# Designed miniproteins, single chains, continued (3): the designs that were tried, part 36

Each design is a single chain, and the fold is of that chain. pLDDT is the mean over its residues in the fold that is shown.

## One batch from the design tools (miniprotein)

Design m9226
Fold by ESMFold2-Fast:
Structure m9226 (fold): chain A 99 residues (1-99)
Amino acid sequence: HMAENIAKAIEYIYQALKLRREGKPDEEIRELFKKAQEYLDKATNDEELKNLVFDAAVAIRSDEELQELIEKVKNAKSPEEIRKLLQEFVDRRVAEERA
């Protein structure tokens, strides 16, 4: 349940950011962020995990990375594994940006 809801939240955040880069109307972007928040609220009450999901989604650079990340999240066996996967993804992106 949690994994599927987190995967959906990541998809909606990524699409909202993509529309923002394309200069699409604020209302369309806002609706996608609203859907992302609804899925995050269904997934967990842990604000740190919600923030980590957002950070991971922001770090995605391509549709390919999106599909790889959501597949890993959906295959995770526990909330702790999801947290670790998302944290490792964010940490690798931060390291790449500093290189």
Scores: mean pLDDT 85

Design m9227
Fold by ESMFold2-Fast:
Structure m9227 (fold): chain A 96 residues (1-96)
Amino acid sequence: MKPEVARADARTLLAAAPAVLARVREAEARVRENPDDEEIRHEAVVVATAALLEASALRFVADQLKDTDPELAAQAEAAARALEEAARELLRAVEE
């Protein structure tokens, strides 16, 4: 395995994570403001799914880096946890 490739992937995913997190939180606010809007609920499920896929990618690169770059691995794991938590809250808002 090439640690430099995993580091490049982690940096790319970490750079994108704040925007993904912002989209999840915006979608949650929209669902809470419009609980009966099926289009908004559908869009929220799409946004949550995209965030969970991003979180899975972050966890994968964190596992690749845990022995070679533990600080970057910890940052990727923290970003993954934040995205997973936000996505679960969004899906919970949709189900209510």
Scores: mean pLDDT 87

Design m9228
Fold by ESMFold2-Fast:
Structure m9228 (fold): chain A 107 residues (1-107)
Amino acid sequence: NVDLIKDAVKKLLKASDELIDKAIELLRNGLPPEVQEQMQKINDYLGKNKELSKAIAQKMAQVFSQYKDLTEEEKVEATIVINIVEAILILEGKATIDELVDIILNV
């Protein structure tokens, strides 16, 4: 259910519907190399801090648990959409990794 994925992503990142729709389109039609590279940089940054990565994963799981009809496959898709939205915001100079972490942890 695309609407449940969009609602969960919007709640976690406070991102616009237009940005989330763009991220879903890129996921379905192919990710640009610059977006893939930025997603990898985010994952590398978080991978250096295991406690932070765990805290983010727990917060995401908590938010996803509020959507009873969201499947395990849709939770994985929502997680990828979140990473794409984060990558776009950083590439456009609209957010830093630390600011996005703070947004998620304060949901």
Scores: mean pLDDT 88

Design m9229
Fold by ESMFold2-Fast:
Structure m9229 (fold): chain A 102 residues (1-102)
Amino acid sequence: DKEKKLQIIADRIKQAFPNLTDEAAEYLAKYILENSEEEKNLFMTALGLVDDAFPDLTFDKEMIEKLIEKVKELEKKYPENTSESQKKFNEGLLEAVKEMFA
């Protein structure tokens, strides 16, 4: 039954982000099930920002793992709910994605 829940979440993730590989979607589904709602919402919002900025980018499992770590790093660095902190978070995230693809 846990495997069926993982597959349903992975299928929904893949529908929202068709540029993720199947392995990346499965990994992210597991992350969603095993982590807090706050961590899940933070990462999904960040992933949406990256997908909007780089619509032709294909994400494999390794890139999703690196993005999760970068999102956690940037949240610790810019924890304030201010426009300036959010801008720095967004800029740092998009720069990291460019470096992953260089």
Scores: mean pLDDT 81

Design m9230
Fold by ESMFold2-Fast:
Structure m9230 (fold): chain A 82 residues (1-82)
Amino acid sequence: MSREELEREVLRAMAIMGLAVLVIANKENPEIVALLREAIDAIAAGNYAEAIKLLEEVKKKTTDEEDKKVLDLAIELVREAA
């Protein structure tokens, strides 16, 4: 594995981990959980454009400012991994 491939894998893993924490934090909101799970699946499949779209939809639906910061970080990590 090249250093650049390893760096992209680390960015993907970091994004997925952050979103997995948000799934746990939002377990009482099935709509947000469903979108986050779809975004994680899209990242794992390499469908970064779809993942970013789903994360932007979660940002519009959440009122938690700390969740929005995690989502912004995840979007940036996905953009860098693409």
Scores: mean pLDDT 85

Design m9231
Fold by ESMFold2-Fast:
Parts: C-alpha cells; sequence; structure tokens
Structure m9231 (fold): chain A 70 residues (1-70)
C-alpha cells in the first residue's frame, strides 16, 4: 500500500494508453486524477476529450505534482 507505487502504476498505464491510442483508459485515469485534485469541472472536460496526447500529458503532469506533494 505504497502511494508512490500506485502513482508509478498509473504512469505506466497512461503511457500504455498513449502508445495504444486508448482514449477510454486515458479519459478514465486523467479525469479521475483531476477529481482527486479537486478540479471537477476540468475532469468533466477531460472525460469528453478524444485527444489521447492531451489527456495523457495532463495525467502525467498531475502524477508528477502528486509525487512532489508526498
Amino acid sequence: MDVLAALDEMEEELRRARDNNDVQTARTLTSGLAILMGRTGRAYELAQSTDVKELTDEGLRIIDLLRSLI
């Protein structure tokens, strides 16, 4: 139950979603991360996006921010 290990797993999943052009996985992970950050309006916008690169880039930025706060 290491939070850092969970963030590493999410980063790998986002990178795989980008490589596979998996819009659904990218939306789910990145919108979930935005909700966790208290950005519910942004989470809704991300859930409507079809740009996997934009989604995964934002998700990875949130993961890096969360790592810096731990």
Scores: mean pLDDT 82

Design m9232
Fold by ESMFold2-Fast:
Structure m9232 (fold): chain A 76 residues (1-76)
Amino acid sequence: MDREQVERSIEALREKIRAAKTPIEAAVLAGNLATFLESLGRYQEGIEIVREALERFPGSPVLQQLLQYLQRKLAE
């Protein structure tokens, strides 16, 4: 696993989330990145990304569910 490639992939997905125009687009992209970060055990970064998306789209139930899922995983 190339660490530089992994970090570039994470940054690219973060920028796509910031550029998302709708709650659905943000939720799909945040879900993809959170799944990738979960496979790496990086739950805290996933939580931060979902929180940032929720600041832009606070009414998204998918993002709220994703945040709670990641918080549970971090507590385990």
Scores: mean pLDDT 79

Design m9233
Fold by ESMFold2-Fast:
Structure m9233 (fold): chain A 90 residues (1-90)
Amino acid sequence: MAETEELIKEAQSEDLEKVKNAAKRAVDSGDPELARAVGEAIGKSSLENQNAAFKAIREKVLEDPSKKPIGDIIVEAVREANKERIKAMI
């Protein structure tokens, strides 16, 4: 049981292991709201953080396919946040 604010800070860290941990904990939570918040934080961070998070999510889903819906929520939130950031640069 981690607070949402703690996972958001880890997701935006320069330490890729903290980013992977935040993504894995969001998947394990089964909480769609937490998954969305963590995904948005990852999407607003570096491309390296986004790639690390995607690998961590895929690993969790491969270990337990029942976690795919939560993993998909995180991935969708990352993509949406990243699109908004790119759009602001144009």
Scores: mean pLDDT 79

Design m9234
Fold by ESMFold2-Fast:
Structure m9234 (fold): chain A 70 residues (1-70)
Amino acid sequence: MVKEAEKIVEEAKKKIEEEKDLQKIKEIAKETFDKLLDLYQSETDESNKKKIEEIIKEFEKYVDEVLEKM
């Protein structure tokens, strides 16, 4: 699940970088967070959960920086 979370974030970042519409960027971010939270809730290993939580936090910072610059 950790590698799947990393892949989800990388694909989302690529989509966000290619997108010019603020509302579409927000939609991509929301869908990405929903997917990451589903992975977090489905993970039974506490070590992997902590890694997914860190991935979510890094993606939150990335989205905040993108939205602040627009």
Scores: mean pLDDT 81

Design m9235
Fold by ESMFold2-Fast:
Structure m9235 (fold): chain A 61 residues (1-61)
Amino acid sequence: MTPKDREEKKKRALDAVRTVVDVFPDMSDEEIRTVVTVIARTLGLSKEDQEEILKEILEEK
């Protein structure tokens, strides 16, 4: 994956997770982690990218 392609996929994953969290604000941290895992894996992101996305989302909550 190119750095530019990775950044685009990470942005798409972040936007998707943010939408889910915005619609379901009562989600637990564990439920948010599950959503991040599913979206990141669907987009072919690495485990490291998945952890970065989760950290960013949890810090914004």
Scores: mean pLDDT 79

Design m9236
Fold by ESMFold2-Fast:
Structure m9236 (fold): chain A 70 residues (1-70)
Amino acid sequence: LDPNHPLLRQMAKINGLPLSDLELVGPLIEKLRSKFPSSSFTMFNITTALGELGNVRQGVQTLEQAEKRI
C-alpha cells in the first residue's frame, strides 16, 4: 500500500497525523505489503490507529506479527 494512497492520506488528515510519519514507515509498509498483499486493509487500519498514538513504526511490526499467526 502506497503511503500516498488517497485513503491513507485522508485518514491522516482527519486525525491530524503528520504525513511525515507515514513517509517514515512507507518503505516498511510496502515491504510488508509485498509479503501480505491480501492484508492491505489491515495494514491501513493498524498503521492509522498507531499513528494516532505517535507509534506508526510499531503498527507495522504488529501487523507483521499478526499476519504470521494467520
Scores: mean pLDDT 52

Design m9237
Fold by ESMFold2-Fast:
Structure m9237 (fold): chain A 80 residues (1-80)
Amino acid sequence: SVRELLEELLARLLALARENGGRVSLAEAQEVALAFISQVPPEYQNEVAEIAAEILRRAGALGPVISAAQLEAIWREVTA
């Protein structure tokens, strides 16, 4: 499902944050998201890409680097 795919993407972004002292670079998050979306079944690619783009757009409004907690908060807002 789209929800399970988005939860997997969040897990990958949180793992990236853990490797980087609890923070995520927007540029690296975009690269991870793009790579993940390319592996998603074609029927889900558009919806996953649109939701991921909205999350990254909101994250980018906070700056080039965000905390894991900020990422999780944005995720909850967008997927509510």
Scores: mean pLDDT 85

Design m9238
Fold by ESMFold2-Fast:
Structure m9238 (fold): chain A 70 residues (1-70)
Amino acid sequence: SPLQQQAEQAVDEYLQQQLDRILKTNPNATDEAIEDTRRTLDGLRGRYRQAISVGTDEEIQQFIEDLKKL
């Protein structure tokens, strides 16, 4: 649905912002540590997308609003 696509995009934007902040605050991070962080964020993306796939329209809309408050 368009609402699910909007939620998935909001998740992708949120997780990219989190990765960017982590890299900015940890300039001496090793390539291995960066890859571990990427894998962790990919796991979170999968879980959020699963929740979106089974959520009601009301739950998905609330989730988008909650992400914007962070």
Scores: mean pLDDT 84

Design m9239
Fold by ESMFold2-Fast:
Structure m9239 (fold): chain A 75 residues (1-75)
Amino acid sequence: LSEAEKAAIIAAIEKATGGTVVSISLGEAREEDGLTVVEGIALVEKDGELRLVSFRAVLDKEGRVKELEVTELPA
């Protein structure tokens, strides 16, 4: 993943959660029908608490996030 694609994923997670990404671990990026799919885990600060989230992002050919799924993980 490029720095721009990583930044786009971080921005999308922050918008979806309303929090700030403190740390992110990106899984292996894979190509599906001209789209890039990446799954990972992020640590998000929200309302003074740290939350661990799992995410799946789908990026288009221009590195824009088309789809994002975020799931809060148990502590």
Scores: mean pLDDT 81

Design m9240
Fold by ESMFold2-Fast:
Structure m9240 (fold): chain A 68 residues (1-68)
Amino acid sequence: PPRLSEEELEELRRVLEEEGLSEAVIDRVMKLARQGRFDQAGALLLAHGADRAAERLSELVRRAKERE
């Protein structure tokens, strides 16, 4: 799976915090993203109404795929 840079992961975490997600949800999403389980991470974000974070994750994954 494509790998997100540390800078991209920091940007993702910032968006998750801006969306008002709990630390438990943020930690789960970040773990899934680090593991390359982007579909599961996106589904979890959508389940919590974090549409902006889900869109940001999709864009970061698209850019990462272009680098690999």
Scores: mean pLDDT 82

Design m9241
Fold by ESMFold2-Fast:
Structure m9241 (fold): chain A 71 residues (1-71)
Amino acid sequence: GMEELGRIAGAGAAQRLAAEDPEAIGDAQGEDVKAEVVEVGEDTVTGRADVKGHTAVGSADLDKAKKAAGE
């Protein structure tokens, strides 16, 4: 569903946050990230990730995201 697409797109953004500021993010990874879908395009989904007050926006391939979400 929509929440799963947001989590998938947000997971990529969370990985970028962890690489840039691991001390602020701590051990929060993937599934522990508060993520939501921001926009669904024709071929991409854009998600927002919020980890301990740090926000990042990432995009994922819509077809791959749907497959990962079980669609």
Scores: mean pLDDT 62

Design m9242
Fold by ESMFold2-Fast:
Structure m9242 (fold): chain A 87 residues (1-87)
Amino acid sequence: MLTEEQVEEILARLKARLPEDPEGSIDRILRLLYHYVLESEDPEAALAKARELLEEVLASVPEEHRAFAREQIERLLAEMERLVAQL
């Protein structure tokens, strides 16, 4: 199980790579947060934290890639919300 501290540490490293590899970094960030939320002992609290972290990620994405990032983020959030509601 990933802790909030571990997620924030890994996320900081992935965010640093956004200018060099925006699409690959976005994919890794989305996978990290999906894993964090669904394996959390408190999925609802983890989902709320993931929303906050994803807003920070979106702000860090280069403008030319923000539309792509927003679409991927919104799709992931909708899927996680659906899955968490079933837990």
Scores: mean pLDDT 83

Design m9243
Fold by ESMFold2-Fast:
Structure m9243 (fold): chain A 65 residues (1-65)
Amino acid sequence: MTEEERKAVEEIVEKLRKEYPDLTDEQIALARRVAEAAFRDGLTPEEAYERAKQVLDDALAAGEG
């Protein structure tokens, strides 16, 4: 992972933390892993953010059922 990709991952995590202020450390770690995987797949920062957000939304919805 490049320094730019690492910075983008942390920016994605920070954005998600601002949108979901009650995120657990486990959920933050999940979002980080998803964003890192997206960059390994050659996705843009915007696409990595959308993928991480969708995975978080799905995980939170499953937990509220």
Scores: mean pLDDT 79

Design m9244
Fold by ESMFold2-Fast:
Structure m9244 (fold): chain A 89 residues (1-89)
Amino acid sequence: SELERLASQRLLDALDKDGSGTLSLEELREFLESLGIKLSDEEIEKILKEFDKDGSGTLSLEEFEELLEKLRNDPEFLEMRKKALEEES
């Protein structure tokens, strides 16, 4: 939806420290950590490569939207987020 695209764009803009209009590996790491998703650099790189369809080494807005959809619906990431919230309580 347009609201989901706008939310993704705002989130990407907030994470995009270099002004490239794309999400780097470092920016992706910071984002995942902010969600309570604790992964190694190698695991984060694997995720980036999974969604980086053009081989740029970064995530475009469209690729980032696909990642956000996976994070919302993937049982492993949902469990990680649930556990992080439980630790904050």
Scores: mean pLDDT 75

Design m9245
Fold by ESMFold2-Fast:
Structure m9245 (fold): chain A 83 residues (1-83)
Amino acid sequence: SPVEEILERLLAEADKHPDGTISLEEAKKVLEDAAKELNTPEAKRAAEIMSRILERLKGPDGTLTKEQIVQAALITKILLDLE
C-alpha cells in the first residue's frame, strides 16, 4: 500500500539520525518525494493525510519519533478506509 511504502521511507530516514528522530520538515520532504516517485492519486492522498497527522503529533522541538511515525501511518490507513 502507499501508506506502507511511505512508512518504510520515513523509518529509513529516522535511522540515519543517531537519536532515531526526524524533524517535521525532513518528514514532509520524504512524503513529497515518495508521492512524486509513486505517482498515483492514492499515494498523493496518503502523503497529504500523513503530513497533517505528523504536524499534530510533533514534539515541542518539532521532531518526530519512530513511534509517532508508526501512529501516523496507522491513523492514515484508518482515515483512507473511511473515505
Scores: mean pLDDT 84

Design m9246
Fold by ESMFold2-Fast:
Structure m9246 (fold): chain A 78 residues (1-78)
Amino acid sequence: ATEEELQAHIAKAREHLAKGKEKLAAGDYEAALEHYRRALEHLRKAAAMVPVPPPEILELEREVGVNELAAAVKLVFP
């Protein structure tokens, strides 16, 4: 994989994380979870491209996980 491909997946993950946060703020928890799922898919693809994933990927995975948990809690305990 090229550096360009790696950065493209990271950029897509950031875009979906931002969209997920917008949906979470709007109270659309199901749409927020869908965006977080897509962000994680892109981060997994990025991590698979390199022998040692940069810390940015791990930090983004953690941030997505925290936001995903927040959205899930709101769905279960409205």
Scores: mean pLDDT 85

Design m9247
Fold by ESMFold2-Fast:
Structure m9247 (fold): chain A 92 residues (1-92)
Amino acid sequence: MLDEIIEESFEEADVDGDGKLDAEETAEALGILAEKLNIPREYLLSTLTDPNNQARIEQIFKDADKDKDGKLDLEEFRVLAKQLLDLLDFKP
């Protein structure tokens, strides 16, 4: 179930249909994911901008972007989303 919601969020944010998300599309996909999981967008944004979380968030993004091209495919986005949900202490 969580994997399906992640996939739907990815597809909705991939506005050009190229099968990859840039940084702006990734932020939108995370917003859509949070909405589908009933996580307030404000809470997600607060967590992502918290100075205490910056090092962890940077590492999560670097670990997900295996190609180091600044874009995430579906599998890379899935890894990122699950790690961010873990940071938010969200258990589906």
Scores: mean pLDDT 74

Design m9248
Fold by ESMFold2-Fast:
Structure m9248 (fold): chain A 72 residues (1-72)
Amino acid sequence: HMLSFDSAEAALRAARALLEQAKKYMENGDVEKSKEYAELAISYAEQALKIDPDNPEARTLLEEARKLLESL
């Protein structure tokens, strides 16, 4: 309610890009970078949820990033 829809959308796009990068690092065996990028994706997804708590995409991204981090 305190920030625009575009702000939540920007945070979501960043979280999605970071999660995809984390997956690529995992595929390449770079566990440390995969973990760092997954943690950043979690942070941005949480920021998106703070802006728009009812955003289902932000919740899905947060869940995926957390599952990836736990697998590391």
Scores: mean pLDDT 79

Design m9249
Fold by ESMFold2-Fast:
Structure m9249 (fold): chain A 84 residues (1-84)
Amino acid sequence: HMMEEIEELLKRLQEKEKLSQAFVDYLREILEKEVISPEDIVSLYIAAQESGAERLAEMLEELLKENRSISREELVERLKELLE
């Protein structure tokens, strides 16, 4: 199930990138959407910068340059790349 995979992904990201619980909770809320708008990505980018999650912020900045909506699945794949 996608939500179980998302919870495991969020736990691993929190540990590797030292994310705050507030940021993880916000990421979870965004990942409940099937389609993530450019506005959602902007909000995540700001939150990542405020949390000091530099690698995550860089990934989100690259997504912002594409200026398009993305699927939840595409965001999940980009997040998985941060764990490599």
Scores: mean pLDDT 82

Design m9250
Fold by ESMFold2-Fast:
Structure m9250 (fold): chain A 60 residues (1-60)
Amino acid sequence: SAREERLRRLAEQARRIIEEAGLDPADDRDVAFAIGLVELQEGVRLSAEERAEVRRLIRE
């Protein structure tokens, strides 16, 4: 679905931030930081459910 593709693209952006900044994808604070930076860059605000799905996709 378009929603799944959107969240997957946001997860890919977050993974790049995690890798480039030397963050730990297993650390909840590091993942939350990367998701927050993606929200800022894209001008979006994710719901708690969307944020949880992006976190799941980062760790997939």
Scores: mean pLDDT 87

Design m9251
Fold by ESMFold2-Fast:
Structure m9251 (fold): chain A 101 residues (1-101)
Amino acid sequence: MAREYLEEALEALRRGDLETAREHAKKALELAEKENDLETMFKAYLVLMEIALREGDREKAEEYLDKAVLIYLELAEKSKDKEKLEKEAEKVIEEVREAAE
């Protein structure tokens, strides 16, 4: 469920539909928080950051990035394979950047 909304948010971002992307990303975040799905929370915050950057809201983008970093640190503490986590995070960052182009 949370991942499905995240996928819809990325597709909306690729189309330049920032309103739909934001709605779906926020919904993905709400569901991921309830499910304690840190991976989806991390991705959702990165999508929200990219939307804010596209809208010229640098302060809001920094807030979302700070939240994404905190989630990443929590994932790193729980992960036995930090190299795998880093590669997964890099892939997510690239997917969000490509969707924004």
Scores: mean pLDDT 83

Design m9252
Fold by ESMFold2-Fast:
Structure m9252 (fold): chain A 75 residues (1-75)
Amino acid sequence: MAEEAQKVATEAVKKVPGFEDASVRAVQDGDRVRVTVSSPKPLSPEQAKKAQDAVLEALKKAGIEADVTVSGLPG
């Protein structure tokens, strides 16, 4: 599941403007997958939410239960 979650999340986040250089990591933790999206650029709350929503929607469509965190560099 973690490999599939990483692929789905990567494809979804790259469709969000400004996240072309984002890195995606997925790890299995029990029955859930934790997905972290890291941007090398500072993010506004609106940009982070848009990326998080896109990834969550893609994972839900794929039937994957996951927790999604989006982070950017603070400056």
Scores: mean pLDDT 78

Design m9253
Fold by ESMFold2-Fast:
Structure m9253 (fold): chain A 85 residues (1-85)
Amino acid sequence: GFSSSLLSAIQSTLNEHLDEITNLSKENPDEALEVIQDILEFISNVLEFLSKELSSEPDLQKKLMELLNSFKDELNELLEQLKSV
């Protein structure tokens, strides 16, 4: 259905961005730190928006929030790794 296709597309896009940020962290760790922090702030704002605006579509809301929280967790782990280098 539309929701499963949308979720799959978002998951794929998030995975591609994670790979790009991971590569940036190897080439320019200072720039990667700034990018990760900006993305984390943006994701937090999007999660708040989704919790309010998609309240009428709870299944889609839950799945989107789970995807974004998973991406946020991966970015936080990469951020901690960069701080330890």
Scores: mean pLDDT 81

Design m9254
Fold by ESMFold2-Fast:
Structure m9254 (fold): chain A 68 residues (1-68)
Amino acid sequence: MFSPVARRVARWELMTHFGLSEEEAEELLRLAEEGASVEEIARRLMDRGVPEKDARRAARGLVTLSRW
């Protein structure tokens, strides 16, 4: 699970850099905590308009932070 600080930072970045709503950001954070793959999270970000390169980078970060 994310630390409280890591979760807050990740939510802020998803909202401010990728234009996601708070609800959309929280959904992605929950999916990462539930063990979603980098590919699944990246696909969700791309579906919401994030470019593939940025989506894959963000997805890798979210998955890594959710494990540690």
Scores: mean pLDDT 79

Design m9255
Fold by ESMFold2-Fast:
Structure m9255 (fold): chain A 90 residues (1-90)
Amino acid sequence: SELTKELVEMIKGLREKILELYDKLSREELKEYVEESFDRLIEWAKSKNLPEHAKLIEEAKKRLVKLIEEGASKEELEKEFDELIEKIEK
């Protein structure tokens, strides 16, 4: 659907921004940015009546926050975004 394409483009933009910020922000600041940005995506998905997509985004948010807390590499964060995009496109 067109809404699914729009959501994928928003997630790709967020991926690009978070990977940029990985080298610029502290772990705590990066975690806060991920939480706030994903909460906005979840709110958007709910507003568009996409509850299954909202759930996938909520699950990805929890995994990304955990990865950041555990000191995961930039590549590990990138992989989580790629997996989220794949799930949404199904």
Scores: mean pLDDT 88

Design m9256
Fold by ESMFold2-Fast:
Structure m9256 (fold): chain A 71 residues (1-71)
Amino acid sequence: AAVGTLTSVDGTAAFAEFTETPEVGQEVYIEYKGKRYYGTVVHVIDEHRAAIRFDEPVPEDAVGADVYLAS
């Protein structure tokens, strides 16, 4: 199941709202137009918000995509 939703994206930098507080170093991905974008939680802002750094630039229209844990 999804663990959060992307709220903003600027290149490789993103923010997301999480159902439960994420941990720094947690690996995540999103799926957008049939492609997976992998990233890592780099900063926890509060109980439901965190910053993600993606391995490659994510399109800004991916805002609203579900965030999943990388296995």
Scores: mean pLDDT 87

Design m9257
Fold by ESMFold2-Fast:
Structure m9257 (fold): chain A 78 residues (1-78)
Amino acid sequence: MSKAELLGAAAGYYAKAGGAANRAKAQEVIDEAKRLGLDEKEFSKGYLQALLDADRLGLSPEELTARGDEYYAKAKEV
């Protein structure tokens, strides 16, 4: 996955988890991708795939937050 796609996935999982803290995390990730000039299509691809996977797997808010943290960490390494 590209850095844009990984950040997109992180934002998607945080947004799906819900709550003020997770919405703030999602917005921070979106703002970071925008500051880095990352590909918007790759970001959207990651975001939408995260939403689809969350629904398909029936993930809890805690599991969604953990996946958001995981994908964000992966994005920092690429």
Scores: mean pLDDT 88

Design m9258
Fold by ESMFold2-Fast:
Structure m9258 (fold): chain A 66 residues (1-66)
Amino acid sequence: MEDELESLKEQRKRIDETEKTLKSELIEKLKEQVDRLEAALKEKDQEKIEETKKKIGEEMNKIAEE
């Protein structure tokens, strides 16, 4: 459990370092879609969940191509 929390903390550091290297605009858009998905999941809005998952996939593909 402690190792899992430490691993997550290191992963967040890597994301922050990546954000400095990659164009912050692409990462910002991805974070925005993730926040939107989290809100849709809390509301159990299935249509919003599906729409947001598609948008996240699109943004992730753009980042992966960099």
Scores: mean pLDDT 70

Design m9259
Fold by ESMFold2-Fast:
Structure m9259 (fold): chain A 79 residues (1-79)
Amino acid sequence: MEEVRKAVRETMREAGLSDQVADEAADYVAETLKKDPSEVNIKGAAVGASLRAAEKEGLTLDQALEIADRIYEKVLEVL
């Protein structure tokens, strides 16, 4: 799960989000995938984490969904 956390953190930081928000998102995705690592659950976790981060940092829905797509791609590479 550390590779999943790293992928989420790096994606969030590249998008200019704070370390705190990136760490919270990484933990959320990793804990979700510990229970069920299915592709549908990876997409759901990526979208959920990105929307929560966007709400905290004042990003648009389009920016949140772009971040979610990047998380999804990077997480698939490390599973």
Scores: mean pLDDT 83

Design m9260
Fold by ESMFold2-Fast:
Structure m9260 (fold): chain A 88 residues (1-88)
Amino acid sequence: SKLEENKKIIEAAKDPEMAEKILELSVQRLVDLGVPEEEARRLAEKYVEDMKAGKSPAGLAVDALMSGNILEATAARAVHLAAKEVLK
């Protein structure tokens, strides 16, 4: 379920090794999309920290899209997809 997936993603962010993997995959994805590395890392760190605080990166991506902030939405989505990849 969506709630169970969100719980697993949040729990993964609490593990330092998983959090590091999520961060690095998120940065790489953003750089591959043309975001400068410094900005990509800042955005990825922000959304990984939000995830550690119990915020759903998928929810944050939707909120950013609704606000017209494409870069923030892309970063939140990158973190969400990286977390799903690490949990496989």
Scores: mean pLDDT 83

Design m9261
Fold by ESMFold2-Fast:
Structure m9261 (fold): chain A 73 residues (1-73)
Amino acid sequence: YTLSVEEGFYDEKTGNHYVLLVLRSDDPTRVPRLRVEGELKSIEEWFSEGPEGQAVVLVETPDVSSLRFSVVD
């Protein structure tokens, strides 16, 4: 599995960071799942209709340094 940060945005009105994460599988037949822990205000998960084995996760957090990631199969 490969985790990448595709985009990041800071919202001055809310004081929160928005981080777009893409988890890709080395095996395109597997749909990966990302577990996100830390100080979360919101989390949205989308499964791409693109290549198999890709999950897209948008995280809203007041503290990016609090975030911890793990892959769940």
Scores: mean pLDDT 72

